# Designed miniproteins, single chains, continued (4), part 2

Each design is a single chain, and the fold is of that chain. pLDDT is the mean over its residues in the fold that is shown.

## One batch from the design tools (miniprotein)

Design m12036
Fold by ESMFold2-Fast:
Structure m12036 (fold): chain A 99 residues (1-99)
Amino acid sequence: SIPMYRLGEKLREVLEEVGFTRETLSIGEIYALLGQYIVKKKLASSKGVSSDGLSQVVNVEGTKLQEFVDGKKEVTLEELALYLGRAIEEGEIVLVSYD
């Protein structure tokens, strides 16, 4: 079974901009929708990208995603993954079922 999560308001508002309308989703779906958000909003920096993609810089200034990352202007994809992990540990992303 795949663990299914409910999002807190800050991240939910981000994912709603890329068509998320359900109450629950998997962690893999969160990553996929965040990737769609970054592409749609053209947030990925073309400079300082490594071949692994984890050091890809995302400019979040003035976006709804900025509130999720404590008001930072820029984060890497690796840092964004750490913020997702923290949100799960702090109950901002809540495990609700298995699908």
Scores: mean pLDDT 80

Design m12037
Fold by ESMFold2-Fast:
Structure m12037 (fold): chain A 69 residues (1-69)
Amino acid sequence: SIEELLEFLESFATDKPFALTPEQAEELTLLLLPLNLSEEEQEIVQKNLLHLKSEEDVKKVIEYLKSLL
């Protein structure tokens, strides 16, 4: 669910140094599958996930996902 994805992402926003492993990125992709997002929403989320390199990037994705709830 979106809530499960948000909880997962929020855990990374507090980690220092921030770094997503390839395995964690795969887990994020799996969490996105049941969200029933439109094609446009999926493209926006995928683009943001590809740019997750900092706490700020994670927070941006969290805020976007919260807007969908």
Scores: mean pLDDT 63

Design m12038
Fold by ESMFold2-Fast:
Structure m12038 (fold): chain A 66 residues (1-66)
Amino acid sequence: KLQQWQDFRDRVLALSTSPRNAADALQSLSDSLSGGKDVNGNELTEEQKQLGKELQARADELRAQL
């Protein structure tokens, strides 16, 4: 599941033609990871929590460029 989040992030960054679209997608992923649990009710791993923080920081960075 962590790989799916990383793959989505990488695809958004590689294929996005707009910082706004990339920022919105990264924010959505960060919000999903901020829930603290995955879809099966399992607590998020430290790697998933760290990814959520990185996605939030990247979204904020891209949004600041708008």
Scores: mean pLDDT 64

Design m12039
Fold by ESMFold2-Fast:
Structure m12039 (fold): chain A 73 residues (1-73)
Amino acid sequence: SLVDEAIARLEGLKAFLRSKKPTLSPEEQKIVDEIIALIEKAIAALRAGDLEAAEAYMREAQRLLEELGDKLR
């Protein structure tokens, strides 16, 4: 299903962020933890069928990812 595909992509993003976290500063690691928490909330919302909540959590996660910037490249 589209929901299962979305959850799989979000789980992949969490794994990627966790793999990059040790290469970042302590301040940037805190931002990564906040992003992962938002992704986990989005996954829970998707599983509950709450697409509006999932979208809101992912918008906030995207904002934090943009603040973190090229450090993830």
Scores: mean pLDDT 87

Design m12040
Fold by ESMFold2-Fast:
Structure m12040 (fold): chain A 68 residues (1-68)
Amino acid sequence: MEALREALKAVADADGRLSIDQAMAVLRQFFPEKSDAEIRRALALADINGDGYISVDEALAAVELLKQ
């Protein structure tokens, strides 16, 4: 899990935010068995404010949704 967190932090901006597309690129590498639609849905559920940007912690919440 540390490797995933570091990968997300590496693509986040100075404010700790990353776009859904940046999070998708990271999560595809860690969850190659999951479809793009499943990953996007998990990220959308974690993006509570719906602005299309998420924090590293919101992206990690999406990971927990992908694990079931």
Scores: mean pLDDT 76

Design m12041
Fold by ESMFold2-Fast:
Structure m12041 (fold): chain A 70 residues (1-70)
Amino acid sequence: MAEAERRGEAALKRLEEAEKKVKEGEFKPESPAEASIGVVAAYKLGKSKEEMYEIGKGYPEGEANVELLT
């Protein structure tokens, strides 16, 4: 439980940071993990498939998340 809780808390914090940057239009992923989180953040904010793809493009994990969520 404790390790899963710590990982969940860290993931939620990273997602909150990504949501703020995506909302401001300043999100630029520097890693596959950031691209993946950015796509999820865009989905939660109600962004279109095209906007999610612009965030996730160039990273297999980001592109896969766009297809999974849409």
Scores: mean pLDDT 73

Design m12042
Fold by ESMFold2-Fast:
Structure m12042 (fold): chain A 63 residues (1-63)
Amino acid sequence: DKEKQLKKNMALASLEGLDLSAIPPDIDPISREPFKNPVYSEDLKVVVSQDDAEEFSLNAVPL
């Protein structure tokens, strides 16, 4: 779906300006808040909150 791909690209773009190494390991790099139900995003190659994975239509696997 082009719409799902667009949402994934938006999430990826939101990370493009971020220094991921400067973000604490317990903080979601997309929302910049503490992780809520952390999942691994295969699209972004980083851990995100499940809510963010659903919002941006990311492919996610449980940790």
Scores: mean pLDDT 76

Design m12043
Fold by ESMFold2-Fast:
Structure m12043 (fold): chain A 94 residues (1-94)
Amino acid sequence: SKEEVLREEIESIENFKKFLEEKDLSAEDIISLTRIHLGRIVERLSKVDPELAAKVREIVEETLAAMEGASAEEARKIALETLDRIEELLKEAL
């Protein structure tokens, strides 16, 4: 169901935020993991809520553009702020 997918993605986002906060990662690793994780969220949302998926996709595109050439600390900050933004958007859709 849509509600089940939304709850699972919110939990996935919380776990990824914790991972990014706890791990000493390179900028390349943060960018790569963020691209993979957010891409998966967009794909899963597109199957249950195409309009919400489109909104999240725009945020993902903005985020990845902002991460180009970022330091590890800048990339982490951008990733965490984006994950908070997406999480709130998903919570509003519940």
Scores: mean pLDDT 90

Design m12044
Fold by ESMFold2-Fast:
Structure m12044 (fold): chain A 61 residues (1-61)
Amino acid sequence: SPRVTREVADAVAEKFPELRDLLHEAADAGMTLEGVAKRVQERFGLDKANEVGKAIAEALA
């Protein structure tokens, strides 16, 4: 699975500014899209994780 880069984290954080710190931490740790989505689900719920996962997938394309 592709790793979330800092550039991808910044693009997603524009749509979800409340997740900026989480996304930056995940990118710095080299987490995958699936790893980030799981972390978002644990803190913000499944619906938010699905929205963020889709935004990451679009930014990676």
Scores: mean pLDDT 82

Design m12045
Fold by ESMFold2-Fast:
Structure m12045 (fold): chain A 91 residues (1-91)
Amino acid sequence: SMEEELRRVEELAEEEKARMVAEGTQEALEEATKRMIEAAKDASPESKAIAYRYMAEAAAAVGLPVEDVQAGARAMAEALGVLELKDVRID
């Protein structure tokens, strides 16, 4: 169901966020980004928005440029045809 999908994506996003914050490396962010994209690419727009939000929060907590993470996420959302993700403000 849609509720099960949303819950799984959110739980995965929370785990990846915790991992990124704990490791504090750009490599961890890149790996987590790739995994979240793969998990969310066929998911609902709501699940995709949640995944991107957790990634941006984790990057900010680690001290990485949130704007770079947001720009990359929006470019990908446009490539996937999900324009509403471009309007998701994570500020």
Scores: mean pLDDT 66

Design m12046
Fold by ESMFold2-Fast:
Structure m12046 (fold): chain A 117 residues (1-117)
Amino acid sequence: SLEEKLPELAAKLTDKDPAVRKKAAEEIARIAEEKPELALPLIPLLIPLLEDKDPEVRKAAAEALGNIAEKVPEAAELIKKFGGLEPLEKLLSDPDPEVREAARRALENIKRVAPEL
């Protein structure tokens, strides 16, 4: 059932409604805790949401990437490959304190697994 939800969640990450993008990223963050390997293919789709105009979407994307990086060692290399490190570092200076904390945690998890990145 989780695998059946992945194509729908992927489509929702590019929805015009920020509430839909936020809920999709939050659902992916939960999937990353339960079955982190299923969330790996979604990393390239989550990275653009780090630059989303809505702070709730930026927070949800950072939390999802952080959860995937915590559970799957291969995620850190994929995040780097698809250009996620620079946006995450920029979010450390985001005007929203919850976005800053989500980015801090994500980068901590990435650096713990792949310190050479």
Scores: mean pLDDT 86

Design m12047
Fold by ESMFold2-Fast:
Structure m12047 (fold): chain A 75 residues (1-75)
Amino acid sequence: SSDERAIELLNRLLAAADAGDVERARELAEELAALPLSEITRGVALIALAVAHRHAESEEVHEVMDEALDRLAAA
């Protein structure tokens, strides 16, 4: 399902962000934002991304997380 795919993508996105892989994190964030998500899964993703954003060490990772948060909130 799209929700299962979203959780998979979210986990990969968080791992890429932790590794400082900005390009991979951006790719995964764009794919995640394109999925039709349930309200519950969107809420979980928004919370997880907000926590990751707060703990991000690089400005580039912060920008990717901001973009992902904006896209998911607008979806």
Scores: mean pLDDT 77

Design m12048
Fold by ESMFold2-Fast:
Structure m12048 (fold): chain A 80 residues (1-80)
Amino acid sequence: SLLEKAKKIAEEAIKKIQELVDKNESEEELYKVIDEFKEELQKILDQVKDVKEKEEIAKIAHEAFEKIQELLEKHREKKK
């Protein structure tokens, strides 16, 4: 299902960002993963026609972006 795909790409994006943070990679590399995640989400949203399913995908996206923001803040702390 499109919901399962959205959840999977969110989990994969968070995992990739966590790995980059752990390796102390550049913030530019982190934003590349974030941009890729946004593009993949948009492709899924373009395929979904049901309003309720679209709302559920939006919730998955919101939760993922909150977790990504926490990882970005943790990354910034490592540089200081």
Scores: mean pLDDT 80

Design m12049
Fold by ESMFold2-Fast:
Order: C-alpha cells, then sequence, then structure tokens
Structure m12049 (fold): chain A 100 residues (1-100)
C-alpha cells in the first residue's frame, strides 16, 4: 500500500471508531501529519489488542513509518490519555465486538 492509501485507511478507522464508541478521534487525527495519523491508528489498535508492549509498538512503528522514537512516544501518550478518558466507552465497544 502507498502512504496515501495508509492515510486514507487511518482516517476511515478513526471515523468508524468515533461512530461506534462516540470518541472524537477524527478531530484528533485531522490535527496530525499524514504519517502521524497512520502511526496513531496503529498505536490505538495495538494498545486495544493488549498483545504488544510499548517498546514493541515503538520499534514496529519506527521500522514501518520512519518516525522518530520521540514522536512515537508522544503519540503513545496521546492514545493512552484518550483511552483513559474514554475507558467506559472503550470497554463497551470491546464487549460488543466480542459478541459478534
Amino acid sequence: MTLEEHEQKALEIAKEFEEKAGIPLLEVVENLSPRERVAFTLILQALLSGRYSEEEIKKRIHELLGLPLSTISRLIRLVKEIIEKNKEKIEKLIKEEEAE
């Protein structure tokens, strides 16, 4: 996939998540650069899966997108803050996804 295809998919993921969970992710993602948008959605999916450590996420995103580790750390903090503020909505969404 091209960077443009990844950016478009990232916006679609943010929109779908906002529509399902009622969390204003599209506004957050729109304020990021194209590569940071892709990184944000990958970090969100990885953290919600619970399958990856923060260090594994940083390494994978750095290798995949070429973003500095400091930028990725900032994005991980941003995603964690959004998850913490919206914990109840996220737990409900996860339960609904498991029921399908």
Scores: mean pLDDT 75

Design m12050
Fold by ESMFold2-Fast:
Structure m12050 (fold): chain A 109 residues (1-109)
Amino acid sequence: SKAKELVDEILKNYKTLTLPEIIQKVIEAVREAKAQLDAGTADLEDIYRVVELALSVIAFVKRLTGRIPKELEEVLEDVKRLAEYILNSDKFTEEQKKRVKLLLKLAGL
């Protein structure tokens, strides 16, 4: 899926991507994952990977700067909805749910 391709691009190229480039790709991945979820076409692993990456980036930047970047604020509700989907769905493992809960706490969400 496009969401998977975006996550894979970030993970493969993180050493060469700037933080603004990572943030922009995270925003695109979140929007794509939410569009797929709303359309009923979402791959479960893609949803999980997008949420894990987005929350990790939010937590990291918040730790460095003391705030969530304005650009990421625009997709926070989408990230929260995707995270809620993971936490409330029987389709995800307990370990995936624990990871999402931890990352939400670290992101201050």
Scores: mean pLDDT 84

Design m12051
Fold by ESMFold2-Fast:
Structure m12051 (fold): chain A 64 residues (1-64)
Amino acid sequence: SETEQKEELIERLREALRELGVPDDEVDAIVANMRTASQVLSVEDFQRQVDRVLQTARRRAAER
């Protein structure tokens, strides 16, 4: 289902953010925001939003 696909994307996002050294409290805040977005976005639009969040996190990790 779409809900299962979105949950898988959230789980992968959480893991990727932790690997990038994002603090747990910040990861939890991002995940909460993504859960809210998942209720109003299609799977395709949600994938793009997850990709944008990861791109931003990767860029910030590279600045360290």
Scores: mean pLDDT 84

Design m12052
Fold by ESMFold2-Fast:
Structure m12052 (fold): chain A 83 residues (1-83)
Amino acid sequence: MRIEVAPSTVLYRVTLDVEDDNGNPHTIERVIIAETEEEAARQIVKLVSELQKQGYNIKSITVERVTPEEASELLERIEKRKS
């Protein structure tokens, strides 16, 4: 781990609309860091797998390329949730 910031690194906001085991809808937001769209897709697949293990059913996935400023705001929201 020798690079702090790489220009080739792209930030994505991933918004997942999920249902818990009781059918209650939830919205989960994550920031993904990837060098390519293909790598971002692989990270999303892992995230989906982790959520499914927690008992969530994935209803929709929205992926948006974001700026570091937008990613920072989203990370603050995630930290407030502790999850």
Scores: mean pLDDT 73

Design m12053
Fold by ESMFold2-Fast:
Structure m12053 (fold): chain A 75 residues (1-75)
Amino acid sequence: SLAEQQAQQMVKAIKASPDLATQEKYLKLIASSIPDPELAKKVEAELIKALRTASNDAELQKLIYDILTKTREEL
């Protein structure tokens, strides 16, 4: 689906960023697309946690895919 392709491309773009601060800014922008502010803050924290504690891209891709499917209804 379009959302799956977009999630994969976003993870690649994030990981291509030279430093952790730039990667976190990208994740914050993705989370800010969530219409519910409370959910956006919670998801932002989960994305940053996944970036800092996870050693692979699979968890980030899954979280971003979930955001895209909830915010844009893209399947």
Scores: mean pLDDT 73

Design m12054
Fold by ESMFold2-Fast:
Structure m12054 (fold): chain A 79 residues (1-79)
Amino acid sequence: SALAVAVEEIEVPEGTTTEEAQEIAKEAAKSIPGVARVEAKVENGKLTLGVFTYGSQEAAEANAKAIAEKVKEKLEEKA
């Protein structure tokens, strides 16, 4: 199967760590079939999220958006 990558960038609350964002993103990815892995990095209040998906580029983009939205919601609830 082809492996596709999509990247999302979102603003996150001050004090958000890479470890926290990565944990939330990995948990969100468990509910989405076909996600191979997720990589998250937080720098200066910005989260860069890479989502690796088995399938089409469109599927990768949809999965990246879905995971980014879940991460944003979870982090905003904690702030």
Scores: mean pLDDT 82

Design m12055
Fold by ESMFold2-Fast:
Structure m12055 (fold): chain A 61 residues (1-61)
Amino acid sequence: GDPEKTLENAKKGAEEALKKGDVNGASAYLGSGLREMEEAGASEELLKEMREYAKKLGAQI
């Protein structure tokens, strides 16, 4: 898919999971999104944005 849309969808999923107190779900959304972005050949800047976002939330990816 589109790496930018994958990033936005992963962030949205992670935010919704965190609102429910589901830290594991948030990490799963971000980790799955990162993997799909890598498979789609996303730029290093987009991959860095995903990693930094996950780090800022304390999510393990």
Scores: mean pLDDT 82

Design m12056
Fold by ESMFold2-Fast:
Structure m12056 (fold): chain A 77 residues (1-77)
Amino acid sequence: MKKLSKTEAANLAVAARLRAVGAMIDYELGQITKEQAEKDFEEAIRYLEEVASQADPETAAEIRKELEKLRKMKEEF
């Protein structure tokens, strides 16, 4: 597997988190449907998991902590 640098993995993780949070905000503002928000959230979670699998163990641990927060947010939908 191609390994990501620590900086690359961190940047991709931040982008995925912002996408997930954006979907939640858009849903709360009534701009998108619950189904669309759930889809965007699930895609961000899957992408973040893939980034974690390609990152160094230390960076992967940080990403997985954020992933747990996102999964909890999805359960609140």
Scores: mean pLDDT 77

Design m12057
Fold by ESMFold2-Fast:
Structure m12057 (fold): chain A 90 residues (1-90)
Amino acid sequence: SSALHRLETSEIIRRISEKTGLSQSTVSRYLREAGVLLGYPEETARTDLLTDYSSGKITDEQVREALRKVGVPEEYHDIILSEMKKYNQG
């Protein structure tokens, strides 16, 4: 693909960390666990989740439910989804 991604996975994790006060390692783990729960392979779960969510292949409701099931506090869900949507749009 010739499309340039303006925000990489690591940058999205850093942004969520800054806005939530959670560590980057905690954010990385949450995204990996949510991605695995949605059926992505563990090795690529974070990048696949960000790609499919930012492109509209999976819904806000599907991602919120995955975040809830992996134990992410509800107060962070809107911030996490907002930053994830920027993966291919920044």
Scores: mean pLDDT 81

Design m12058
Fold by ESMFold2-Fast:
Structure m12058 (fold): chain A 74 residues (1-74)
Amino acid sequence: AREFDLLITSAMFRGLALQVEEGVDVEKEAADAVVERLPAPPKVIKVSSTSSKTTNKVIKLAAEKLGAEIEVIE
């Protein structure tokens, strides 16, 4: 649950680096990376409130692929 905050952050950094150098869709790349690491989808993805504003697209795409809801944690 709380570990998803780290997964999303890590995937975002990788996606952002690719976009800067290759111009790819960072949101899709990050979401795909999260899904590949978690074959058993959780019910809720918990994310830091400070991360949610910057990572909204990535979080939403990952939640949709995992079939989970997004819960923001302070």
Scores: mean pLDDT 55

Design m12059
Fold by ESMFold2-Fast:
Structure m12059 (fold): chain A 71 residues (1-71)
Amino acid sequence: SLAALLTEVPGVDEALARRLAAHLLDPATAHLVSAEGLTTVPGVDAALARRIQDFLFSPENVARVQELLAA
């Protein structure tokens, strides 16, 4: 699941991963994937938002993230 993938980010626990997955899967918030946009998620500070953004858009992970968002 997308939440399970997000737990691979250092500093993201299972509860935060579920909030992030909900944010990314909700059409109202899915476009807020910049570091600033990710700070709107409770528990995400600027440093963690940057780590999450780098994880989501890394060449290693971008295809896995897009597949899980399309499901």
Scores: mean pLDDT 79

Design m12060
Fold by ESMFold2-Fast:
Structure m12060 (fold): chain A 113 residues (1-113)
Amino acid sequence: SLIEKLKELKKKLEELKEKVKEAETLEEALEIYEEIVKVVKEAIKIARELKPEKEEEIQKFELELELLEGIALLEVGVLEVAGGSEEEKTEVVKKYSLKIAEKGIEFIDKILS
């Protein structure tokens, strides 16, 4: 069931959201960030199949995800060029990981409503 798959992805995002808060290194935070983005992209794919009538809302969320990914990459890149610490970069990755996970959960709830 596509509905059960979306519920499973929502639960996975809740778990990854808690996991990223506890990440102590940039490498660990980036690994969790990449998994969050993959889960959200899978949710978008399933949402299109389950609710094609919500395509406008799905496209808007997909664009928002692309913007958040771009901003995260830009902020980490600025810190890298400016000689920012690993801790500062880790905080940026955690910040966008949490935002993307939270927005992904909200998106799934809207699709299932």
Scores: mean pLDDT 91

Design m12061
Fold by ESMFold2-Fast:
Structure m12061 (fold): chain A 74 residues (1-74)
Amino acid sequence: MSAEEYEKKLDEKLTALERAVQAGNLPEARRLLGEIEKIADELVKKDPSKASYAASKVTAARLILVGAEIEREL
């Protein structure tokens, strides 16, 4: 898989995580976060110049999930 293919996968998985959160499917969102973290690691291994991009996607996914978990407790 190329660096470009990993970037596309990260964007697709982040969109899927956002949809899972909107649907209230937190178990699926957590599973997708794990996939995003794994893909981000593979992207950085393939192209270290993409480290900031990969980190931004992981951070966005984590913030979305944390926000949803806080909203569930309210």
Scores: mean pLDDT 82

Design m12062
Fold by ESMFold2-Fast:
Structure m12062 (fold): chain A 90 residues (1-90)
Amino acid sequence: MSNEELIKAAVEKVKELMELIVKNPENKEAYLELIKKIFEIAKKTLPEEDFKKLAEKVLKVMEEIAKKSKNPVLEEVRKEIKKYIEELLA
């Protein structure tokens, strides 16, 4: 599998987890931890350039989903994931 295919698969998985947060908000923390785990795995497996591309694509998709749904919980999730990505890059 190419790095581009891995990035695409990770983006699609984050979209799925965002939909699950909307359907089951009581499990928000568990889904958040799964998104964080995707980034931990990506940081270990992808070159830094590809990791940054993944991060940018995921954050953009999360922003679009939050805007479309008008759900403030999804915007909180996006902000927390952005902070976590910044910590991984530090």
Scores: mean pLDDT 84

Design m12063
Fold by ESMFold2-Fast:
Structure m12063 (fold): chain A 105 residues (1-105)
Amino acid sequence: SEADELLARARKLTREAQRANQQGKYDEAARLAREGARLALQAARIRPTPEIVATALIALSELAFSQGDRKLGLELLGRAIEVAGEPSLVPEGLARAEEEYARLS
C-alpha cells in the first residue's frame, strides 16, 4: 500500500539521519530527519498506526538532536516508545508529531 511504501522510506531516512548525527554531520542529519518525518506524517494521514506515528516521532527526535536540542530529542524518543506499545496513544502522538514538524522544519 502507499502508506507501507511511505513508512519504509521514512524508516530508511530516519536510520540514515541517526547515522549522520552519530558522525557529527548535523546538517545532513537535519535534512534526512525532516524528509523522514514528512513521509511518516504523510503515511499517518492515510493510515495512523502505532508504527507510523512512532516513526514520525523518532525522525523528529533525530531532527531535535541535529539542532542540539538533546532534551526535546530524548522526550520525543520516549513518546515514540510509548506510542509503539500503546495504540490508544496514536492520536496524541500524531498531534505532537505534527506540531513539532511545523515548529522544527
Scores: mean pLDDT 92

Design m12064
Fold by ESMFold2-Fast:
Structure m12064 (fold): chain A 71 residues (1-71)
Amino acid sequence: GSQELLERAEKAIREGKPDEAVNLAIELAHQGDAEGAIRVAKRASEAGADPVKVTAAYLLAIGTLVERELA
């Protein structure tokens, strides 16, 4: 579930793997956890993740929020 992805993302950041954390943020967005995806993407960005991947994660998370509000 999204909780396991959040725990994996925190571990990836602690292990110096911010790009792995941003990939997990994308998975969180696909599972409908937009808030978790934004939180992880922000932390991965602060840890030096690829800006293109961070942008993709944010856009997916925003799309998830919009879908939820329009449903």
Scores: mean pLDDT 84

Design m12065
Fold by ESMFold2-Fast:
Structure m12065 (fold): chain A 75 residues (1-75)
Amino acid sequence: LSPEQLEQLRAALEATRAALPPREAAAYDLVFVQLLSLDEAAERLGVSRATVSRAVRRAAAALTAAEAAALAALR
């Protein structure tokens, strides 16, 4: 990828992350940025571990879809 393509990919991922529902964004931050376990994130958010797992899964799926779409647009 060229520097220009990397910047386009970064912008697309940032836009997708900013558009995530608040719970999905919070769960993603706790697990992937702050490196908490699913159980610790569940305690912080006051929800079940299954709810955190689902929120993280949805956030990851949205970011993966955004990455694939951005990479396809660059080809």
Scores: mean pLDDT 78

Design m12066
Fold by ESMFold2-Fast:
Structure m12066 (fold): chain A 66 residues (1-66)
Amino acid sequence: SDIDNLTRERDRLTGQIDDVSRQAADAAHAGDWDRFDSLLTTSDGLQRQRDDVTARLNALTAAASA
């Protein structure tokens, strides 16, 4: 179902955000600020994608309960 597909996509994005956050912490610890900035940009993009997926999931769930 669309709800199942969006739930899996949201969970995948959450996992990717967690991974990027961990990599950013490692880059900061290593003093690799170019990599840190790149990872922050990647994290921002993933967070926007997750927000979009969450909004779509919420809309479908609301429609299904009407």
Scores: mean pLDDT 87

Design m12067
Fold by ESMFold2-Fast:
Structure m12067 (fold): chain A 86 residues (1-86)
Amino acid sequence: ERELELEALEAIRDALAANPAAPADVVARVDAILEAVRAGDYERAAALEDELLDGLAAGVAAGDQAAIATTQTLLAAQAALGARLA
């Protein structure tokens, strides 16, 4: 589980870093989640994930193009990971 979660988060982080539309703050949040997971602090990782997802959902609802682009990047990274696990 931890290794699969790290693979998923690393893939998401790399996809966001490669996307010029992704805000630097979002990349930093994913890096913080990765650090929490590597440290075994799943409570902190879950809290940071919830904060990131809530922020993205609010941005998408408001029509924020950066939030929409970030959400699309996350969905693409999750789909790629799912294909590797199937």
Scores: mean pLDDT 71

Design m12068
Fold by ESMFold2-Fast:
Structure m12068 (fold): chain A 92 residues (1-92)
Amino acid sequence: SLWEQLEEVEERLIALAERIGAASGDDLEMGILIGLARIAVGVAKLINDPRFGLEQLRKIAQQVRRVARRHGDDASAAEADALIAQIDALLE
């Protein structure tokens, strides 16, 4: 279901942000983005709109990619790009 896909995307995005924070020392910025991702999914569940959740996670993934690029973490930036592409495919 689209809800299962939303939760999978959330888990992958949070795990990626945690790895970037640990590697770069940007724990506060990554912690904020993780918090925003959880809030976005919570709001999506409250309003019964999984597409809203995916749209918000896409914006957060763009910020995660920006932080990875700032630190020269090309592998994490590519993983964020792949996640954005997956979200785009789900949103059609």
Scores: mean pLDDT 90

Design m12069
Fold by ESMFold2-Fast:
Structure m12069 (fold): chain A 103 residues (1-103)
Amino acid sequence: SSDFERLLDSVWSALDIDGSGRITPEDVRAMIREHQGTLRASPRDDMITFLRGLARSLDESYSDAEIQAFLDSNDWVIDREALRRLLEDIVARNPDVVDRWLS
């Protein structure tokens, strides 16, 4: 879907702030610091919290356990293809998310 590619591009552009093609727990922590956000006990906790916020803004059924399983399967680094797989799972659970995000 061209709308799905637009969703992926929009989310990826917001996440890949340094243009490295990779999002690590330290990258998420740096972003939180730049926006004067509250840091958790570890960079991994910050990454779970960040992805929970993103996933639940799209589909409220997403759990911390599912986010952690996704991160564990990707060695706690998100590239564009890992993000594609996450968004495909979210869209499969809630097809309206593409229209909602792009509105």
Scores: mean pLDDT 76

Design m12070
Fold by ESMFold2-Fast:
Structure m12070 (fold): chain A 74 residues (1-74)
Amino acid sequence: SAALGAEFRAAAARLRPRIQALMAEHERRTGLPAGISGGVEDGKAVLHVVLGEEVTVIEDEDAAAAIERALETL
């Protein structure tokens, strides 16, 4: 959905400083790379959280909720 894509981009832009700070803190604490990537797939917000060698997939119908759940894994 175009609306969901716009909502995802807006939520990601608002939460970007928090995402960057948490990824930097994870790398500082563990020495392992941290990354969050994603978008809209099949009418859902889908995020991939990479912590070292582990990948967690988070899906939600609400874009902001998906991003908040991803941040909880850091």
Scores: mean pLDDT 79

